# Designed miniproteins, single chains, continued (3): the designs that were tried, part 83

Each design is a single chain, and the fold is of that chain. pLDDT is the mean over its residues in the fold that is shown.

## One batch from the design tools (miniprotein)

Design m11040
Fold by ESMFold2-Fast:
Structure m11040 (fold): chain A 68 residues (1-68)
Amino acid sequence: SAQERLDKVVQEAIDEIKKLNEREKKEGPLSSEEVARFIGDVLYRIGQAIDELLKELAERRRRGEPVP
């Protein structure tokens, strides 16, 4: 479902943040460009997953199904 895809994207983002924190501790501070690129990528993926979820919820509402 779209909800499962959103949950997966969020979990992957959390895991990637943990890896970046570990890399920063071992290799020194990340560049502002690497941080900006990471943030942009995460926000894009989350935005896409939210868009899919909203479309699924709109379709469920059209069918008269309960929407959370």
Scores: mean pLDDT 79

Design m11041
Fold by ESMFold2-Fast:
Structure m11041 (fold): chain A 62 residues (1-62)
Amino acid sequence: SFLETLDEILEEKYGDVVTREQAIEALREAGASEELIREFEKRLPEEISRGDLLDLVEELLS
């Protein structure tokens, strides 16, 4: 799944906390659409935990 792929990318390349730019890069690598990336660019703080990022993805896809 998209969330599973994203979690693997975050675990392999980044620590427990990611920057906004790192989060966007991971989302693109996981296969996020252009529309989804634009929404994340508006909502992401400068730093976010891996867990909070995954929660935000689930909320935005609901």
Scores: mean pLDDT 82

Design m11042
Fold by ESMFold2-Fast:
Structure m11042 (fold): chain A 68 residues (1-68)
Amino acid sequence: SELEETKKEIEKLVKEFEQEHPDRPELVAGFRDVAELLLKELEAGRITPEEALSQLKAAYRELRRRAA
């Protein structure tokens, strides 16, 4: 289902972020927190898969900005 595919995409993005930033555990924790919140909202039906991925990608850009 689209929901299951989106959950796997979110998990994949979290793992990729962890691999890119092994020396920045605080940024990784922040990104995981955002992913967990989005998964809860997605499971509750409060946001769409498209909205969840859009918000996760926005968080990724913001955390990268903080790393610079």
Scores: mean pLDDT 84

Design m11043
Fold by ESMFold2-Fast:
Structure m11043 (fold): chain A 56 residues (1-56)
Amino acid sequence: KVKLELLYKAALNLIKINGEDFAREQLLKVAEALGIPKEEAEKVFNKAIEDYKKQQ
């Protein structure tokens, strides 16, 4: 649970700073380092993108 929370926070920060495409690539590397499956990382990224767009 804690690892997924960390990944979600990382996703939001990466999107804000680097833009969507670069953020996705970097998040997948962070997920790999944390031992999180790529499929779970992609779900976290998609949620972060949707949440980021809602927070305009």
Scores: mean pLDDT 78

Design m11044
Fold by ESMFold2-Fast:
Structure m11044 (fold): chain A 65 residues (1-65)
Amino acid sequence: SDKELLERAYERAKKLGIEAAKAGREEEMLELIERDFQGLAKKYPQLREEIEKYLEEIKKEIKET
């Protein structure tokens, strides 16, 4: 399912973002994650709102780290 693929992508991106933030590399990782999720939104326009919510949640988790 496209939703399951998106959920997996979100979980992976969140983990990478948190680890990058712990290493002081959050800006670099956020740029890569934003580009990846922008590509996902183009591929799966029906999931755009969910993709945007996941991206904002990742940004929030990184800021809280």
Scores: mean pLDDT 84

Design m11045
Fold by ESMFold2-Fast:
Structure m11045 (fold): chain A 65 residues (1-65)
Amino acid sequence: MSRKEIRDALLADPEVKKLIDEFEKLNEEYLNSTDPEQKAELDKKMEEVGKKLIEKANEIRKRLS
């Protein structure tokens, strides 16, 4: 299976696009925050979104196999 096929499938998935958009918004809030506690909370939320992205990537890889 090619890396390009996996990447194209990921970018075509609406759920993946939604997770990328959510991660981008959290990252902007993180960069604009001056509160260490708020940054820690945002970092945890970004980690959760990252885990969902990895799970979706694995599902798509399995589907293409």
Scores: mean pLDDT 77

Design m11046
Fold by ESMFold2-Fast:
Structure m11046 (fold): chain A 57 residues (1-57)
Amino acid sequence: MSSLPFDVALEAVDLAEELIAQGKSDEEIRAELKRRFPGLSDEEIDEIIDFAKTPPV
């Protein structure tokens, strides 16, 4: 995709947060994100995982 809707990005981050809480590896999280959001690039997935790993204020 050349751009992602913000709502889609938020859903992807929420899913990544859930998978991290379940103890999934980065590879498993990437695979699930690609399955749920097949338009995501590897770079976009890495950004989503990074956001999911950052604690809220």
Scores: mean pLDDT 75

Design m11047
Fold by ESMFold2-Fast:
Structure m11047 (fold): chain A 85 residues (1-85)
Amino acid sequence: SGLEEYLREREERYRRRLEEYLEAARTLSPEELERLIEEEEREVRELERLAEEAKANNSAAAPLLLEEAELERRLIEALREEAAA
């Protein structure tokens, strides 16, 4: 089904982005990694703001923006764990 395909593709995108983030984290200085995390957190806050705006306008984009923000938060948490190791 389209939903199963969407969920599979979403998880595959998460895995690819996670690998990219972890590779980047391993090549960055602690200061650069801190700045990367801060920048990503700023982008997540913007996605959440856009989601609330879409929700206020009864837009079908609202749940998609919220799911994107949740995926980005998962990536940020993985980066924080890598930084703490």
Scores: mean pLDDT 80

Design m11048
Fold by ESMFold2-Fast:
Structure m11048 (fold): chain A 86 residues (1-86)
Amino acid sequence: MTVVVKGTGLDDEQKKIIKDGAEGMRASGATVEVEEKGDEVKVTATNANYSGIMTALSAAVEVELRGAEVTSDVSGDTITFTVKAK
């Protein structure tokens, strides 16, 4: 599966959580690309396995607990997490 995380309006802690999640997905065997611009982070992970998907879900929960709004969408072979900080 492909996992996409699109974060906007992020603080430094929320960016760290998302980037740590991206490294966790890479460690699980996914091919991970990270693009960071100011308060925005985009992660694209291809060939994510169960462990990678669970890492992404854990990061989404952690970011939501730190005040971000997280929505998820599944379309075909892609899970997209949209993260919007207040």
Scores: mean pLDDT 84

Design m11049
Fold by ESMFold2-Fast:
Structure m11049 (fold): chain A 87 residues (1-87)
Amino acid sequence: AAAALEAAGYAAGRAAFEAALRTDGLDTSDVPFGDGLEGVERAIAARTAAMIAEAEASLPAPYAAGYKAGVEDAAARLLAELRAAAA
């Protein structure tokens, strides 16, 4: 069923985003001091977009839709954590 594929995609998308950050990290080398959070937000947005584009190109549509939501939710959680740490 489409709903089951979306749920599986969601879990996979969240896990994949978290795994990518553990393995590759975020390249923030060029982020200026003081503007660091905006630079990190842009880096997260770029990784999120790349992961979603790859999933949409290669996976069944219901799974890709769930994957997109999972990646977006994982990215939003990371951004909330980083904003809290920066405050």
Scores: mean pLDDT 75

Design m11050
Fold by ESMFold2-Fast:
Structure m11050 (fold): chain A 55 residues (1-55)
Amino acid sequence: SMTAELAQLLDEMLKLQHQHIEALKAGDTERAQELIAEIKKLSAQYSAKLAEAYA
């Protein structure tokens, strides 16, 4: 369902955000940049699905 897909994307973004914070704490700037790129990708997918679900 659309609701389940939105929940999954949100959960994945939250997990990546936690990993991003840990990468920053470790001083791993390359990993932090990779993670923010993936978060941006998932955020775009979430926004698109959210707009479709509540249109």
Scores: mean pLDDT 85

Design m11051
Fold by ESMFold2-Fast:
Structure m11051 (fold): chain A 79 residues (1-79)
Amino acid sequence: MEEWRRLAERALEAAIENVRVEAKDQGLTDEQIEKAVQAARDTARPGLEAASEAGDRDGLNQAVIAGTKAGLDEIDKAK
């Protein structure tokens, strides 16, 4: 499980960088960018913890996807 958790955390970091790039391209302020990043992290974190404890690889992937969506939704709200 630890290996899958590390891969999921790496995927989340890559997704967060994509959220940052998208927010910058959309002309968001640094504060709005950090808010979107925070939304992604806060949404993914409990799902990653729960899935890791349960040994649920699909749950780890779903947590990363949910976090990415939350970050992108925050970008849309900031526009």
Scores: mean pLDDT 82

Design m11052
Fold by ESMFold2-Fast:
Structure m11052 (fold): chain A 97 residues (1-97)
Amino acid sequence: DPAELLRRMAEALRNSKNADELTERLIEIFDELGYSEAAEALRRYERYRYDGERHVQAATAFLRRLLELMGLSAPDDASLHDLQLLVLDAIVDEALA
């Protein structure tokens, strides 16, 4: 369920105290929901966990990749929050189609 993915991603963001915890929760969510290639891509970004800005950039790149896989694009200056909303809107539209 794509809506469940985004709901759980938002939940992870709200409940995570730092970037490392957020990354670990997202990897678990992607694995549990069967998005194993996405989980593996995010695991590769965990090396940036001690650089908060790089970690956010890696998460942003990952969300842009998800949009690309859905046949969508986002503005180059989109924030992490903007990308999360775009992914949510796309999945809601798909679920309602």
Scores: mean pLDDT 69

Design m11053
Fold by ESMFold2-Fast:
Structure m11053 (fold): chain A 58 residues (1-58)
Amino acid sequence: GDKEDAEKGLEQAKKALEEGDGAAALTASHHARIMAEKAGDEELAKEAEKLQEEARKL
């Protein structure tokens, strides 16, 4: 479901950040945020937004 897809996107974003791949991290965190918003999970959406911000700094 959307929440599970958001969680998978967060894991992908975290891995991309660890590898220094800002483009992959941005894509994964953006997708995770959209899925979290569709699921109505504001905390998960906020976590994805935070990862997206970190990716932009790379």
Scores: mean pLDDT 83

Design m11054
Fold by ESMFold2-Fast:
Structure m11054 (fold): chain A 80 residues (1-80)
Amino acid sequence: SLADIQAALIAHFKANPDYTVDEIVTILYQVARHLRARHPGLSDAEVFALIEKTIDQLVKEGIISKKQAKEIKKKLKEKL
């Protein structure tokens, strides 16, 4: 499920707290592309909403700062 994918991503980033903003962007971009390829019924807005929820949860968990979250979201919108 989408919730399972989100939980797995959060667990992965929690296990790798040394990731840079660019590394997080690369991982989330790859996940977004994979979701679009495997679930063609998902809209771009639905895929992006899942990614944004994941980023917001990374801030809540203390893995990234609010400033880093804003930068990640901006870079992802430019690539998607």
Scores: mean pLDDT 83

Design m11055
Fold by ESMFold2-Fast:
Structure m11055 (fold): chain A 57 residues (1-57)
Amino acid sequence: EKEKKAYEYAKKVLKESDLTAKEEEIAEELMKKFGLSKKTALRIVKKAHAELLKELS
């Protein structure tokens, strides 16, 4: 559940920034807000970014 909430948060930030937000900065926010490791946070951000890019294709 924590990873699911982090994923939705990452998608929201990416959508609101028109995909201009830096993945590393979003990952740091996920680490602070959800207590995730950097590896897990980056994985979630990359997954959210890839899904949004797929929606634009």
Scores: mean pLDDT 79

Design m11056
Fold by ESMFold2-Fast:
Structure m11056 (fold): chain A 120 residues (1-120)
Amino acid sequence: MEEEKRERIIEELKKLTEEALEEVRRLAKELGLDPADEEALIRVIEENTRETIKLIKESDVESAQAILEVHRRILEALLEEVRRGRTDAAGQGEAVGAALLAAHEAGLRFPELTIHGLPP
C-alpha cells in the first residue's frame, strides 16, 4: 500500500518534470536563449529529478508528498528565472535556494535535503 502510494507520487513528479522540460524548450525558442544554456538547465532539471525519485523511494508517504511539493516549487522557480532571461548557474542556484526556503517556511520538513550539484 505505501509502495503503491510512492509510485503514484513518482508518476506525478515525472509528469511535472515533463511539463517543465517542455516549457523550458518553448521559452528557449521564444526568448532566443543560447542552446548551451538551455542544455545546462535541462541537465539540472533531469539530475534533480533523478535524485528526488531516489529520495522518494527511501521515504515514507508523508515525506514523499513533501519532497514532491518541494520539487514542484523548484521547477516553478527555475521557469520564472528563465522567463526573466536568467539561465546562468547563479540564477539557477538563487531560484532553487528561494524555492527550498519557501518550502521550509511553509512547514515542509527536509532536515538533509540536498539538490544534486547544489547545497541546500
Scores: mean pLDDT 69

Design m11057
Fold by ESMFold2-Fast:
Structure m11057 (fold): chain A 100 residues (1-100)
Amino acid sequence: VDSLNDRVRQLSDQSTSLQQQYQEVVQDYQDGRISPQQTISQMQQIISQGQQIRDQSMDVYTQLLNDPNTSRDLIRRADRVISRVGSTIAGGRYMIRQIN
């Protein structure tokens, strides 16, 4: 079983990767490299993945808050993951609305 620190690191890496995927899809659409339908499909996938990362990150965040030995820095890192993935989900939803 991974430590809470390892889980935060994994979720941070996943949230960063997802944000990069989001930015790539936005750029591909703006450059005309992908169709509106392909963009919607890829954004729906990004939103779904983001929701999973967010749910896992919120679970870890709650566990960190309940651990009296947890560093404040680790709590802040988990909070940043939640914020990053939340922004990615919001961006994906916004993009779908702009295309539809």
Scores: mean pLDDT 88

Design m11058
Fold by ESMFold2-Fast:
Structure m11058 (fold): chain A 90 residues (1-90)
Amino acid sequence: SLLEEAKRLLEEAERLLEEAERLLRDPNATLTEAIGAVIAAIGLIYEAELLLERAEKLGDKEAAELAKKALELAKKALEIALEALRKKSA
């Protein structure tokens, strides 16, 4: 269901945000790990935007709210992952 997909995306976005924050703090985290986090965040943003559009078209308000939250967290994860990437490539 759209609701279960939205819950999955939210959980993935929460985990990715936590990982991005870890990468930013960890001096031993690699450039490759930071690149991976950036790619993962872009993918989640895309998937969350598509799910949000589908949920809104079908009137699934609960799935739409969760998809919006997932999108917000995925965007935050991208910002933090990009900062980690900048620090590791300097």
Scores: mean pLDDT 89

Design m11059
Fold by ESMFold2-Fast:
Structure m11059 (fold): chain A 79 residues (1-79)
Amino acid sequence: GAEEAKKELLEIIDEMSSETNISRLIGLVLRAMGILLDNPLSEEQREELIAKTDEAISRETNPEARHFLQIMRRLIRES
């Protein structure tokens, strides 16, 4: 359900933070895309996920992780 999907997406965002392995970052984004395609989110859930992603981006020092977090932000916004 949507609540379980939101929890999984939050876990993925946390997992992406400080991740240095590009293959793992790609895998996390693909997993998130699958969750977003299968689970329609409410506007409130999207706003919460965007806020958490923005927080992660602001704290991220790894440029690859930051780039993939920005991709995640766009995917969440457009879902």
Scores: mean pLDDT 86

Design m11060
Fold by ESMFold2-Fast:
Structure m11060 (fold): chain A 72 residues (1-72)
Amino acid sequence: MDKADLEAEVEAAMAEIKAAVYKLQGDYEAAAEALREGAERVRRIAEETGSERAREAAERLERLAREYEELA
Protein backbone atom coordinates (compact mmCIF):
# COMPACT_ATOMS: atom_id res chain seq x y z
CA MET A 1 0.00 0.00 0.00
CA ASP A 2 1.00 3.61 -0.55
CA LYS A 3 2.05 5.25 2.74
CA ALA A 4 -0.83 7.77 2.49
CA ASP A 5 -3.32 4.91 1.85
CA LEU A 6 -1.99 3.05 4.89
CA GLU A 7 -2.18 6.14 7.16
CA ALA A 8 -5.75 6.80 5.98
CA GLU A 9 -6.85 3.19 6.62
CA VAL A 10 -5.23 3.21 10.09
CA GLU A 11 -7.00 6.48 11.02
CA ALA A 12 -10.29 5.10 9.66
CA ALA A 13 -9.89 1.80 11.55
CA MET A 14 -9.18 3.66 14.81
CA ALA A 15 -12.29 5.82 14.35
CA GLU A 16 -14.43 2.71 13.63
CA ILE A 17 -13.04 0.90 16.71
CA LYS A 18 -13.77 3.94 18.92
CA ALA A 19 -17.29 4.22 17.46
CA ALA A 20 -17.89 0.47 17.96
CA VAL A 21 -16.99 0.77 21.67
CA TYR A 22 -19.45 3.66 22.12
CA LYS A 23 -22.13 1.78 20.12
CA LEU A 24 -21.77 -1.26 22.43
CA GLN A 25 -22.48 1.11 25.34
CA GLY A 26 -25.57 2.49 23.52
CA ASP A 27 -23.92 5.91 23.09
CA TYR A 28 -24.70 6.59 19.42
CA GLU A 29 -24.03 10.33 19.84
CA ALA A 30 -20.43 9.66 20.99
CA ALA A 31 -20.05 7.01 18.25
CA ALA A 32 -21.14 9.51 15.56
CA GLU A 33 -18.73 12.13 16.98
CA ALA A 34 -15.79 9.67 16.87
CA LEU A 35 -16.60 8.86 13.24
CA ARG A 36 -16.87 12.55 12.24
CA GLU A 37 -13.49 13.35 13.87
CA GLY A 38 -11.94 10.37 12.05
CA ALA A 39 -13.52 11.44 8.76
CA GLU A 40 -12.01 14.95 9.12
CA ARG A 41 -8.51 13.49 9.64
CA VAL A 42 -8.86 11.05 6.72
CA ARG A 43 -10.35 13.79 4.48
CA ARG A 44 -7.26 15.92 5.20
CA ILE A 45 -5.01 13.04 4.07
CA ALA A 46 -7.07 12.74 0.85
CA GLU A 47 -6.81 16.49 0.17
CA GLU A 48 -3.04 16.65 0.85
CA THR A 49 -2.07 13.46 -1.04
CA GLY A 50 -4.79 12.92 -3.66
CA SER A 51 -5.29 9.37 -2.32
CA GLU A 52 -8.48 7.82 -3.73
CA ARG A 53 -8.44 5.25 -0.91
CA ALA A 54 -8.35 8.04 1.69
CA ARG A 55 -11.27 9.81 -0.05
CA GLU A 56 -13.31 6.56 -0.05
CA ALA A 57 -12.47 5.94 3.63
CA ALA A 58 -13.56 9.47 4.59
CA GLU A 59 -16.86 9.03 2.70
CA ARG A 60 -17.44 5.66 4.44
CA LEU A 61 -16.90 7.22 7.89
CA GLU A 62 -19.16 10.22 7.02
CA ARG A 63 -22.00 7.88 5.94
CA LEU A 64 -21.69 5.76 9.08
CA ALA A 65 -21.67 8.90 11.27
CA ARG A 66 -24.94 10.07 9.66
CA GLU A 67 -26.54 6.65 10.31
CA TYR A 68 -25.52 6.77 13.99
CA GLU A 69 -26.76 10.38 14.36
CA GLU A 70 -30.22 9.16 13.22
CA LEU A 71 -30.14 6.48 15.96
CA ALA A 72 -29.05 8.88 18.73
Scores: mean pLDDT 84

Design m11061
Fold by ESMFold2-Fast:
Structure m11061 (fold): chain A 100 residues (1-100)
Amino acid sequence: EEAAREAARLETPLVRKIFNNEPVTPEDRELARRYVEAVIELAKEHIELAKKDPNPSRRLGHAIAAALEAGRAITVAEYFGLPQELIDELKKIRDEALKL
């Protein structure tokens, strides 16, 4: 719940900076890090729901959501120059979601 709100709040301004090819500030990099951490938490929650939801359509929906969230966060992490370890964690999450 909190992670989803934080990710949504931070996504729009970060994506806007990428779209407009705006210079990256230290403050932007910190916001990008917070966004990525929130997405990691949210995507892991979606993976757990994809494993335990009794409804096959909802399981597929959760798996797709996790994969898309992780993919978007990879783009943000790469643009804002976040540590490779965070990018690797996001790739691991995306790959796990794609196997569901």
Scores: mean pLDDT 84

Design m11062
Fold by ESMFold2-Fast:
Structure m11062 (fold): chain A 62 residues (1-62)
Amino acid sequence: EEIVRAAKAHLERGDYDTAIALAQKALELDPDNKEAWRILAEAYRKKGDFETAEEYYKKAES
């Protein structure tokens, strides 16, 4: 929960690599954390990797 909040804050500040690292740590603790998958999707989208972002959005929606 706190890790996901930190990841979102870094995402909003443009620290995409830190947001990705924190979201990945959240998923190591809970692979079903949809918010963490959504943060990964947004971070990759903002980095211009739209194909990877789409795959992570699918994980967030399931």
Scores: mean pLDDT 83

Design m11063
Fold by ESMFold2-Fast:
Parts: structure tokens; sequence; C-alpha cells
Structure m11063 (fold): chain A 88 residues (1-88)
């Protein structure tokens, strides 16, 4: 269950990242921002689930690091989306 959810999130994340890149190349800043915002949500969800998996393995420190990095990445993605919306 948990591993299946992580696999689906990874696949969706790769698709959203590819779509964001294509939107940026096309100059469609509004669509690129939407894809980055959705990617940020997936990153937060994936980091929470992956941290749970690490905790089940007794890797509490690694779990906390994964959550921290996930929050930082999601924040950077949302900030980039905001910048792109200002250009649209």
Amino acid sequence: MLEEKLKKLDEEGKRLAAEAVEALKAGDYEKAAEYLERLAELVEEASRLYAEKLREQGKEEEAEEVREKGRELAERLRKKAEELRKKA
C-alpha cells in the first residue's frame, strides 16, 4: 500500500515536471505555474509517506531529514510558480 502510493506519486511527479518544462519552453507561464504548484503538493505528500516508511525501518533521523528536504523543495517550487504567474 505505502510503496504503491509512493510509486504513483513518483510517476505523477515526473509527468508534472515534464509538462512544466514544456510549458516554460512554450512561454505559457500560467500553465507552468499550475504544474509547479501541483508538483509542490506531490513533493510534500511523497516526503510524508517516505518518512513514514523510514520510521517503520527504525530510521527516525533519516525520516526527519526527508520531511525537511521535502518542505524546502515544495517551498522553492511554490515560490517559482509565484514568480511565473507575475510574468503571465
Scores: mean pLDDT 84

Design m11064
Fold by ESMFold2-Fast:
Structure m11064 (fold): chain A 70 residues (1-70)
Amino acid sequence: MEAELRERLEELVEEAEEEFMKKVAEYSAENPDASLEEALEKSDEIAREIGIEFGRRVAELREEAAAEAA
């Protein structure tokens, strides 16, 4: 059970990293004149947004595992 959750977590982390890089690249392509400060602020927002969503999903999977054992 824990091994399966870890495998899913690793997949989610890899997907999050790919989505982060993709969104940052898309922002840069759409905003070539963006300042370094704007790019950093946007990348921080993207990272936070992706992190919140994946954290929520991981928490849900862990809750399901705990409920199954109860």
Scores: mean pLDDT 77

Design m11065
Fold by ESMFold2-Fast:
Formats: C-alpha cells, structure tokens, sequence
Structure m11065 (fold): chain A 71 residues (1-71)
C-alpha cells in the first residue's frame, strides 16, 4: 500500500470515527475494532517508513478512539 493511500485512509477513518461518536451498540463497537486494527497497521508501517504527516494522522485517530471508548 502506498503512503498516499494510507494518508487518505487515515483521513477517512478520522471523519468516519467522528460521525460514529453519536452512535451506540454494535456500530460503535465495530468502529472501535476497525480503528484499533488500523492503528496497529499504521504503527507497523511507520516503524519502517517514518512520515510526519502520517504520524499526525495516527495521533488524531488515537484521539477519536479514546472518545469512542469514553462513551
């Protein structure tokens, strides 16, 4: 997967996560699972390919995940 594709996926993940903040039950749990898996994927990628933009997006995804878990 290219860096540009990962950046686009990260931006979409942030937007989708924010939309799901108003949801409950299975929809929220599915979003939490997807974000946790994507965070793991991004961290593994960044270990081999350090990138400032992608790291900032990863931090934003983590923030959205914390908000979803706090509900």
Amino acid sequence: MSLEELIERAKRAIENGKKVLSESGAVRLAAIHELEEFIEELEKYLEKNPNEELRKLLDQIRAVLEELKAQ
Scores: mean pLDDT 81

Design m11066
Fold by ESMFold2-Fast:
Structure m11066 (fold): chain A 74 residues (1-74)
Amino acid sequence: SEDYEKALELESTGSLYTMAGSVAKLAGDEEAAKEYYKKAAEYFREAAEYARKAGDEELARAAEGAARKLEEEL
């Protein structure tokens, strides 16, 4: 379904921003790390919405969990 495909696309994008944030944090760029983690959390929140529309509650919960962990880094 379109909703499921969109959820996977958004989840993948959130994962990429999470990696970018981690790299920035290791480099000592705290401002860039916070910006990347904020974007990642936003993508994971949107992924959860599309996953739920697609009927994939497990994917939705996983995405919400990822967003919550990133929000703790902010």
Scores: mean pLDDT 90

Design m11067
Fold by ESMFold2-Fast:
Order: structure tokens, then C-alpha cells, then sequence
Structure m11067 (fold): chain A 79 residues (1-79)
């Protein structure tokens, strides 16, 4: 899937590719919480905490029970 490819791109440090693939996944399904989580992680790893927070919040709006997303958002807000 596009998200599996994006997660692999994150693992390689290819954050631009991860953003590209996650944005494509959102275009195909705007309710894809995993795509917003992938965007949030990519921006977090790039040091863009403001965008990371926005995309984690969007992911949690779609999937409010995602414990990992909740913990990562809390971590960013505590910095």
C-alpha cells in the first residue's frame, strides 16, 4: 500500500518521499488516519513540530482511539 511504502521511506530517512506517498493516500481516501499519522511522523522527524501536531490532531479526529498518536501528540505538546 501507499502507507506501507511511506513508512518504509520514513525508515530510510526519505521524509520527502514519505510526505509525497502519504499525501497521495489522503487524495485517494481523505479519511485515512494512517496517512495523516505518516505525515505527522515525517514532519516530526524533519523538526517541523507545528505541522506534526496539526497532522496528529487530524489523525485523532478520524481515529480518536489511536493510543500511539495520543502519546506522540502529548509528547510534542510537552516540549
Amino acid sequence: SLIDEAVRALGRGDYDRAVELAEKAIKENPNNADAYLTLAHAYYLRGDLEKAKQYFEKALKIDPNNERAKKLLEYIESQ
Scores: mean pLDDT 84

Design m11068
Fold by ESMFold2-Fast:
Structure m11068 (fold): chain A 66 residues (1-66)
Amino acid sequence: MTPAQQLVQHFGDLLAQGRSIEDAVKEVKKKAEELGGSVEVKETADQVVITVKIGDDEETAPIPKA
């Protein structure tokens, strides 16, 4: 699993544990920045789409709102 994939999975896990989108974004963004990467988040009515870039690794995942 790439670092970007690990952070996307971590974001999904935080949301599944009942963390707010805002708090989950803050935690994942901090970790991505520590690795020299970046995080983009887009919300829709049904989903939160997260994109994590770490070096040459880019991972995007739609996470459904429960």
Scores: mean pLDDT 80

Design m11069
Fold by ESMFold2-Fast:
Structure m11069 (fold): chain A 83 residues (1-83)
Amino acid sequence: SLLERVRALMERALASTDLGEVLRLVLEMQRLVAEATGDPRLLDIVAEGGAALLEAHAAGASPAERRAIVDRTLARLEAALAA
């Protein structure tokens, strides 16, 4: 599913210590959602979540804080896909 593909990319970003890799994964996630749906609401959700994750990573946020961003983004995406 789209949700599981986005989850996989976010989990890879969460595990990465390379800010450049996190940026590439965030852009890949946005491309995936745009190509699969064309829905601007879904794109906004993943763009916002990706930006927050990238900012947290750059700021050296804890693994728990970064996971909270991932979990919140996936919950928002799941809710929007169900609507």
Scores: mean pLDDT 86

Design m11070
Fold by ESMFold2-Fast:
Structure m11070 (fold): chain A 107 residues (1-107)
Amino acid sequence: DRYRQLGEETGNPTYYVEAARELAKKGKLEEALEELEKALSIEETAEIYRELGKVYAKQGKYEEAVEYYKKALEIEETPEIYKNLAEALEKLGKYEEAEEYRKKAEA
């Protein structure tokens, strides 16, 4: 894979993030977490923390998903992260907190 070679040669985490997304689509959630951990070892980005949150949410681990989405927001605030955080909070029954983040996602 071209991005794998670039990630290994240049320290670019992008290959590992894309690999994790494809693994998660196939239901290989533990393998997706391993690729995201490799990405984090290269660089901590909001995108990597968001993808970790998405994988934990797919596993039904919504408390962990919320933690990673909040870490992503500490680095960069995006509508996509606010939406993901709100969805995870709704799964935990925290509807009032989820509504505030949904408003931020729509702004």
Scores: mean pLDDT 84

Design m11071
Fold by ESMFold2-Fast:
Structure m11071 (fold): chain A 80 residues (1-80)
Amino acid sequence: SSDSQNRIDQLRQSSLQLGDQHLRQAELLTRLSRVDRDGSLRRMQDYSRRAVTGYYMVGRDLGQQTRRRTQQLLDQARRL
């Protein structure tokens, strides 16, 4: 249904937005790590970079699944 598609699109968008927020945080932590002599900020930066990758991968996978489903429906329609 259109509601299900809207929910998938919202989840994809939320995942990408969280990725963008963590990317901005990682960039800030990278600048701050230049004055971080005990390495605490560098460890936080590494965590944020890993989180960014995860969020972008989820967004990408949702996009790929949507395209595959659309193609399947088009292929079925052509057979009718």
Scores: mean pLDDT 62

Design m11072
Fold by ESMFold2-Fast:
Structure m11072 (fold): chain A 95 residues (1-95)
Amino acid sequence: SMKEEMRELAFLEADITLVYLLVLLLKKEGASEEEIREAAVRYSRDERIKELAKRVSVEEFLEILRKISDVIAEAEKNKVPLEETKKRIDEIIEE
């Protein structure tokens, strides 16, 4: 359902935004990479985002989250089909 796919993207966008802001705050406050990684894993809701946090550096994690956010923002602005948007996000998450 198109409505279900829209909700999935909205939840992913919210999850990414919250985790991104949390990571930036922890970096600003001088937290270690390990503390930041543990927080990102704990507070991420999407399993793919949790797995990313476990396997990449903090800087790579932030870059990947920015890329996903940019894809979602471009899709909203340019009326890109949901299926194409989901495919772009999956490609970014899968390296």
Scores: mean pLDDT 83

Design m11073
Fold by ESMFold2-Fast:
Structure m11073 (fold): chain A 69 residues (1-69)
Amino acid sequence: SEKAKEYLEKAIEYIEKGDYEEAERYLVKAYLLTTNKEALEYIEKAGRYLGRGDYEGAIEYLKKALEAL
Protein backbone atom coordinates (compact mmCIF):
# COMPACT_ATOMS: atom_id res chain seq x y z
CA SER A 1 0.00 0.00 0.00
CA GLU A 2 1.32 3.45 -1.01
CA LYS A 3 -0.42 4.92 2.07
CA ALA A 4 1.43 2.47 4.37
CA LYS A 5 4.76 3.61 2.84
CA GLU A 6 3.80 7.27 3.40
CA TYR A 7 2.97 6.57 7.07
CA LEU A 8 6.27 4.68 7.62
CA GLU A 9 8.20 7.61 6.07
CA LYS A 10 6.35 10.02 8.40
CA ALA A 11 7.14 7.78 11.40
CA ILE A 12 10.88 8.03 10.53
CA GLU A 13 10.55 11.84 10.05
CA TYR A 14 8.93 12.29 13.49
CA ILE A 15 11.59 10.13 15.21
CA GLU A 16 14.30 12.32 13.57
CA LYS A 17 12.46 15.44 14.88
CA GLY A 18 12.22 13.95 18.41
CA ASP A 19 8.39 13.73 18.30
CA TYR A 20 8.14 10.13 19.48
CA GLU A 21 4.38 10.26 20.27
CA GLU A 22 3.54 11.32 16.70
CA ALA A 23 6.04 8.73 15.34
CA GLU A 24 4.18 5.98 17.26
CA ARG A 25 0.82 7.20 15.85
CA TYR A 26 2.09 6.94 12.26
CA LEU A 27 3.71 3.54 12.97
CA VAL A 28 0.30 2.24 14.22
CA LYS A 29 -1.44 3.67 11.11
CA ALA A 30 1.13 1.93 8.86
CA TYR A 31 0.70 -1.36 10.79
CA LEU A 32 -3.11 -1.30 10.30
CA LEU A 33 -2.75 -0.79 6.50
CA THR A 34 0.03 -3.40 6.04
CA THR A 35 -0.82 -6.92 4.78
CA ASN A 36 2.75 -8.04 3.95
CA LYS A 37 3.90 -10.42 6.74
CA GLU A 38 7.62 -9.49 6.52
CA ALA A 39 6.84 -5.74 6.66
CA LEU A 40 4.47 -6.32 9.64
CA GLU A 41 7.24 -8.13 11.56
CA TYR A 42 9.65 -5.22 10.91
CA ILE A 43 7.01 -2.63 11.96
CA GLU A 44 6.41 -4.61 15.20
CA LYS A 45 10.18 -4.68 15.94
CA ALA A 46 10.41 -0.94 15.18
CA GLY A 47 7.59 -0.30 17.69
CA ARG A 48 9.42 -2.28 20.39
CA TYR A 49 12.66 -0.34 19.81
CA LEU A 50 10.75 2.98 19.80
CA GLY A 51 9.02 2.01 23.09
CA ARG A 52 12.37 1.34 24.82
CA GLY A 53 13.98 4.59 23.55
CA ASP A 54 16.21 2.90 20.93
CA TYR A 55 15.51 5.41 18.15
CA GLU A 56 18.35 4.23 15.87
CA GLY A 57 17.00 0.64 16.06
CA ALA A 58 13.45 1.90 15.41
CA ILE A 59 14.57 3.75 12.23
CA GLU A 60 16.57 0.69 11.04
CA TYR A 61 13.51 -1.59 11.23
CA LEU A 62 11.16 1.03 9.71
CA LYS A 63 13.55 1.23 6.71
CA LYS A 64 13.49 -2.59 6.43
CA ALA A 65 9.66 -2.46 6.47
CA LEU A 66 9.74 0.07 3.59
CA GLU A 67 12.05 -2.26 1.58
CA ALA A 68 9.67 -5.23 2.22
CA LEU A 69 6.63 -3.26 0.89
Scores: mean pLDDT 88

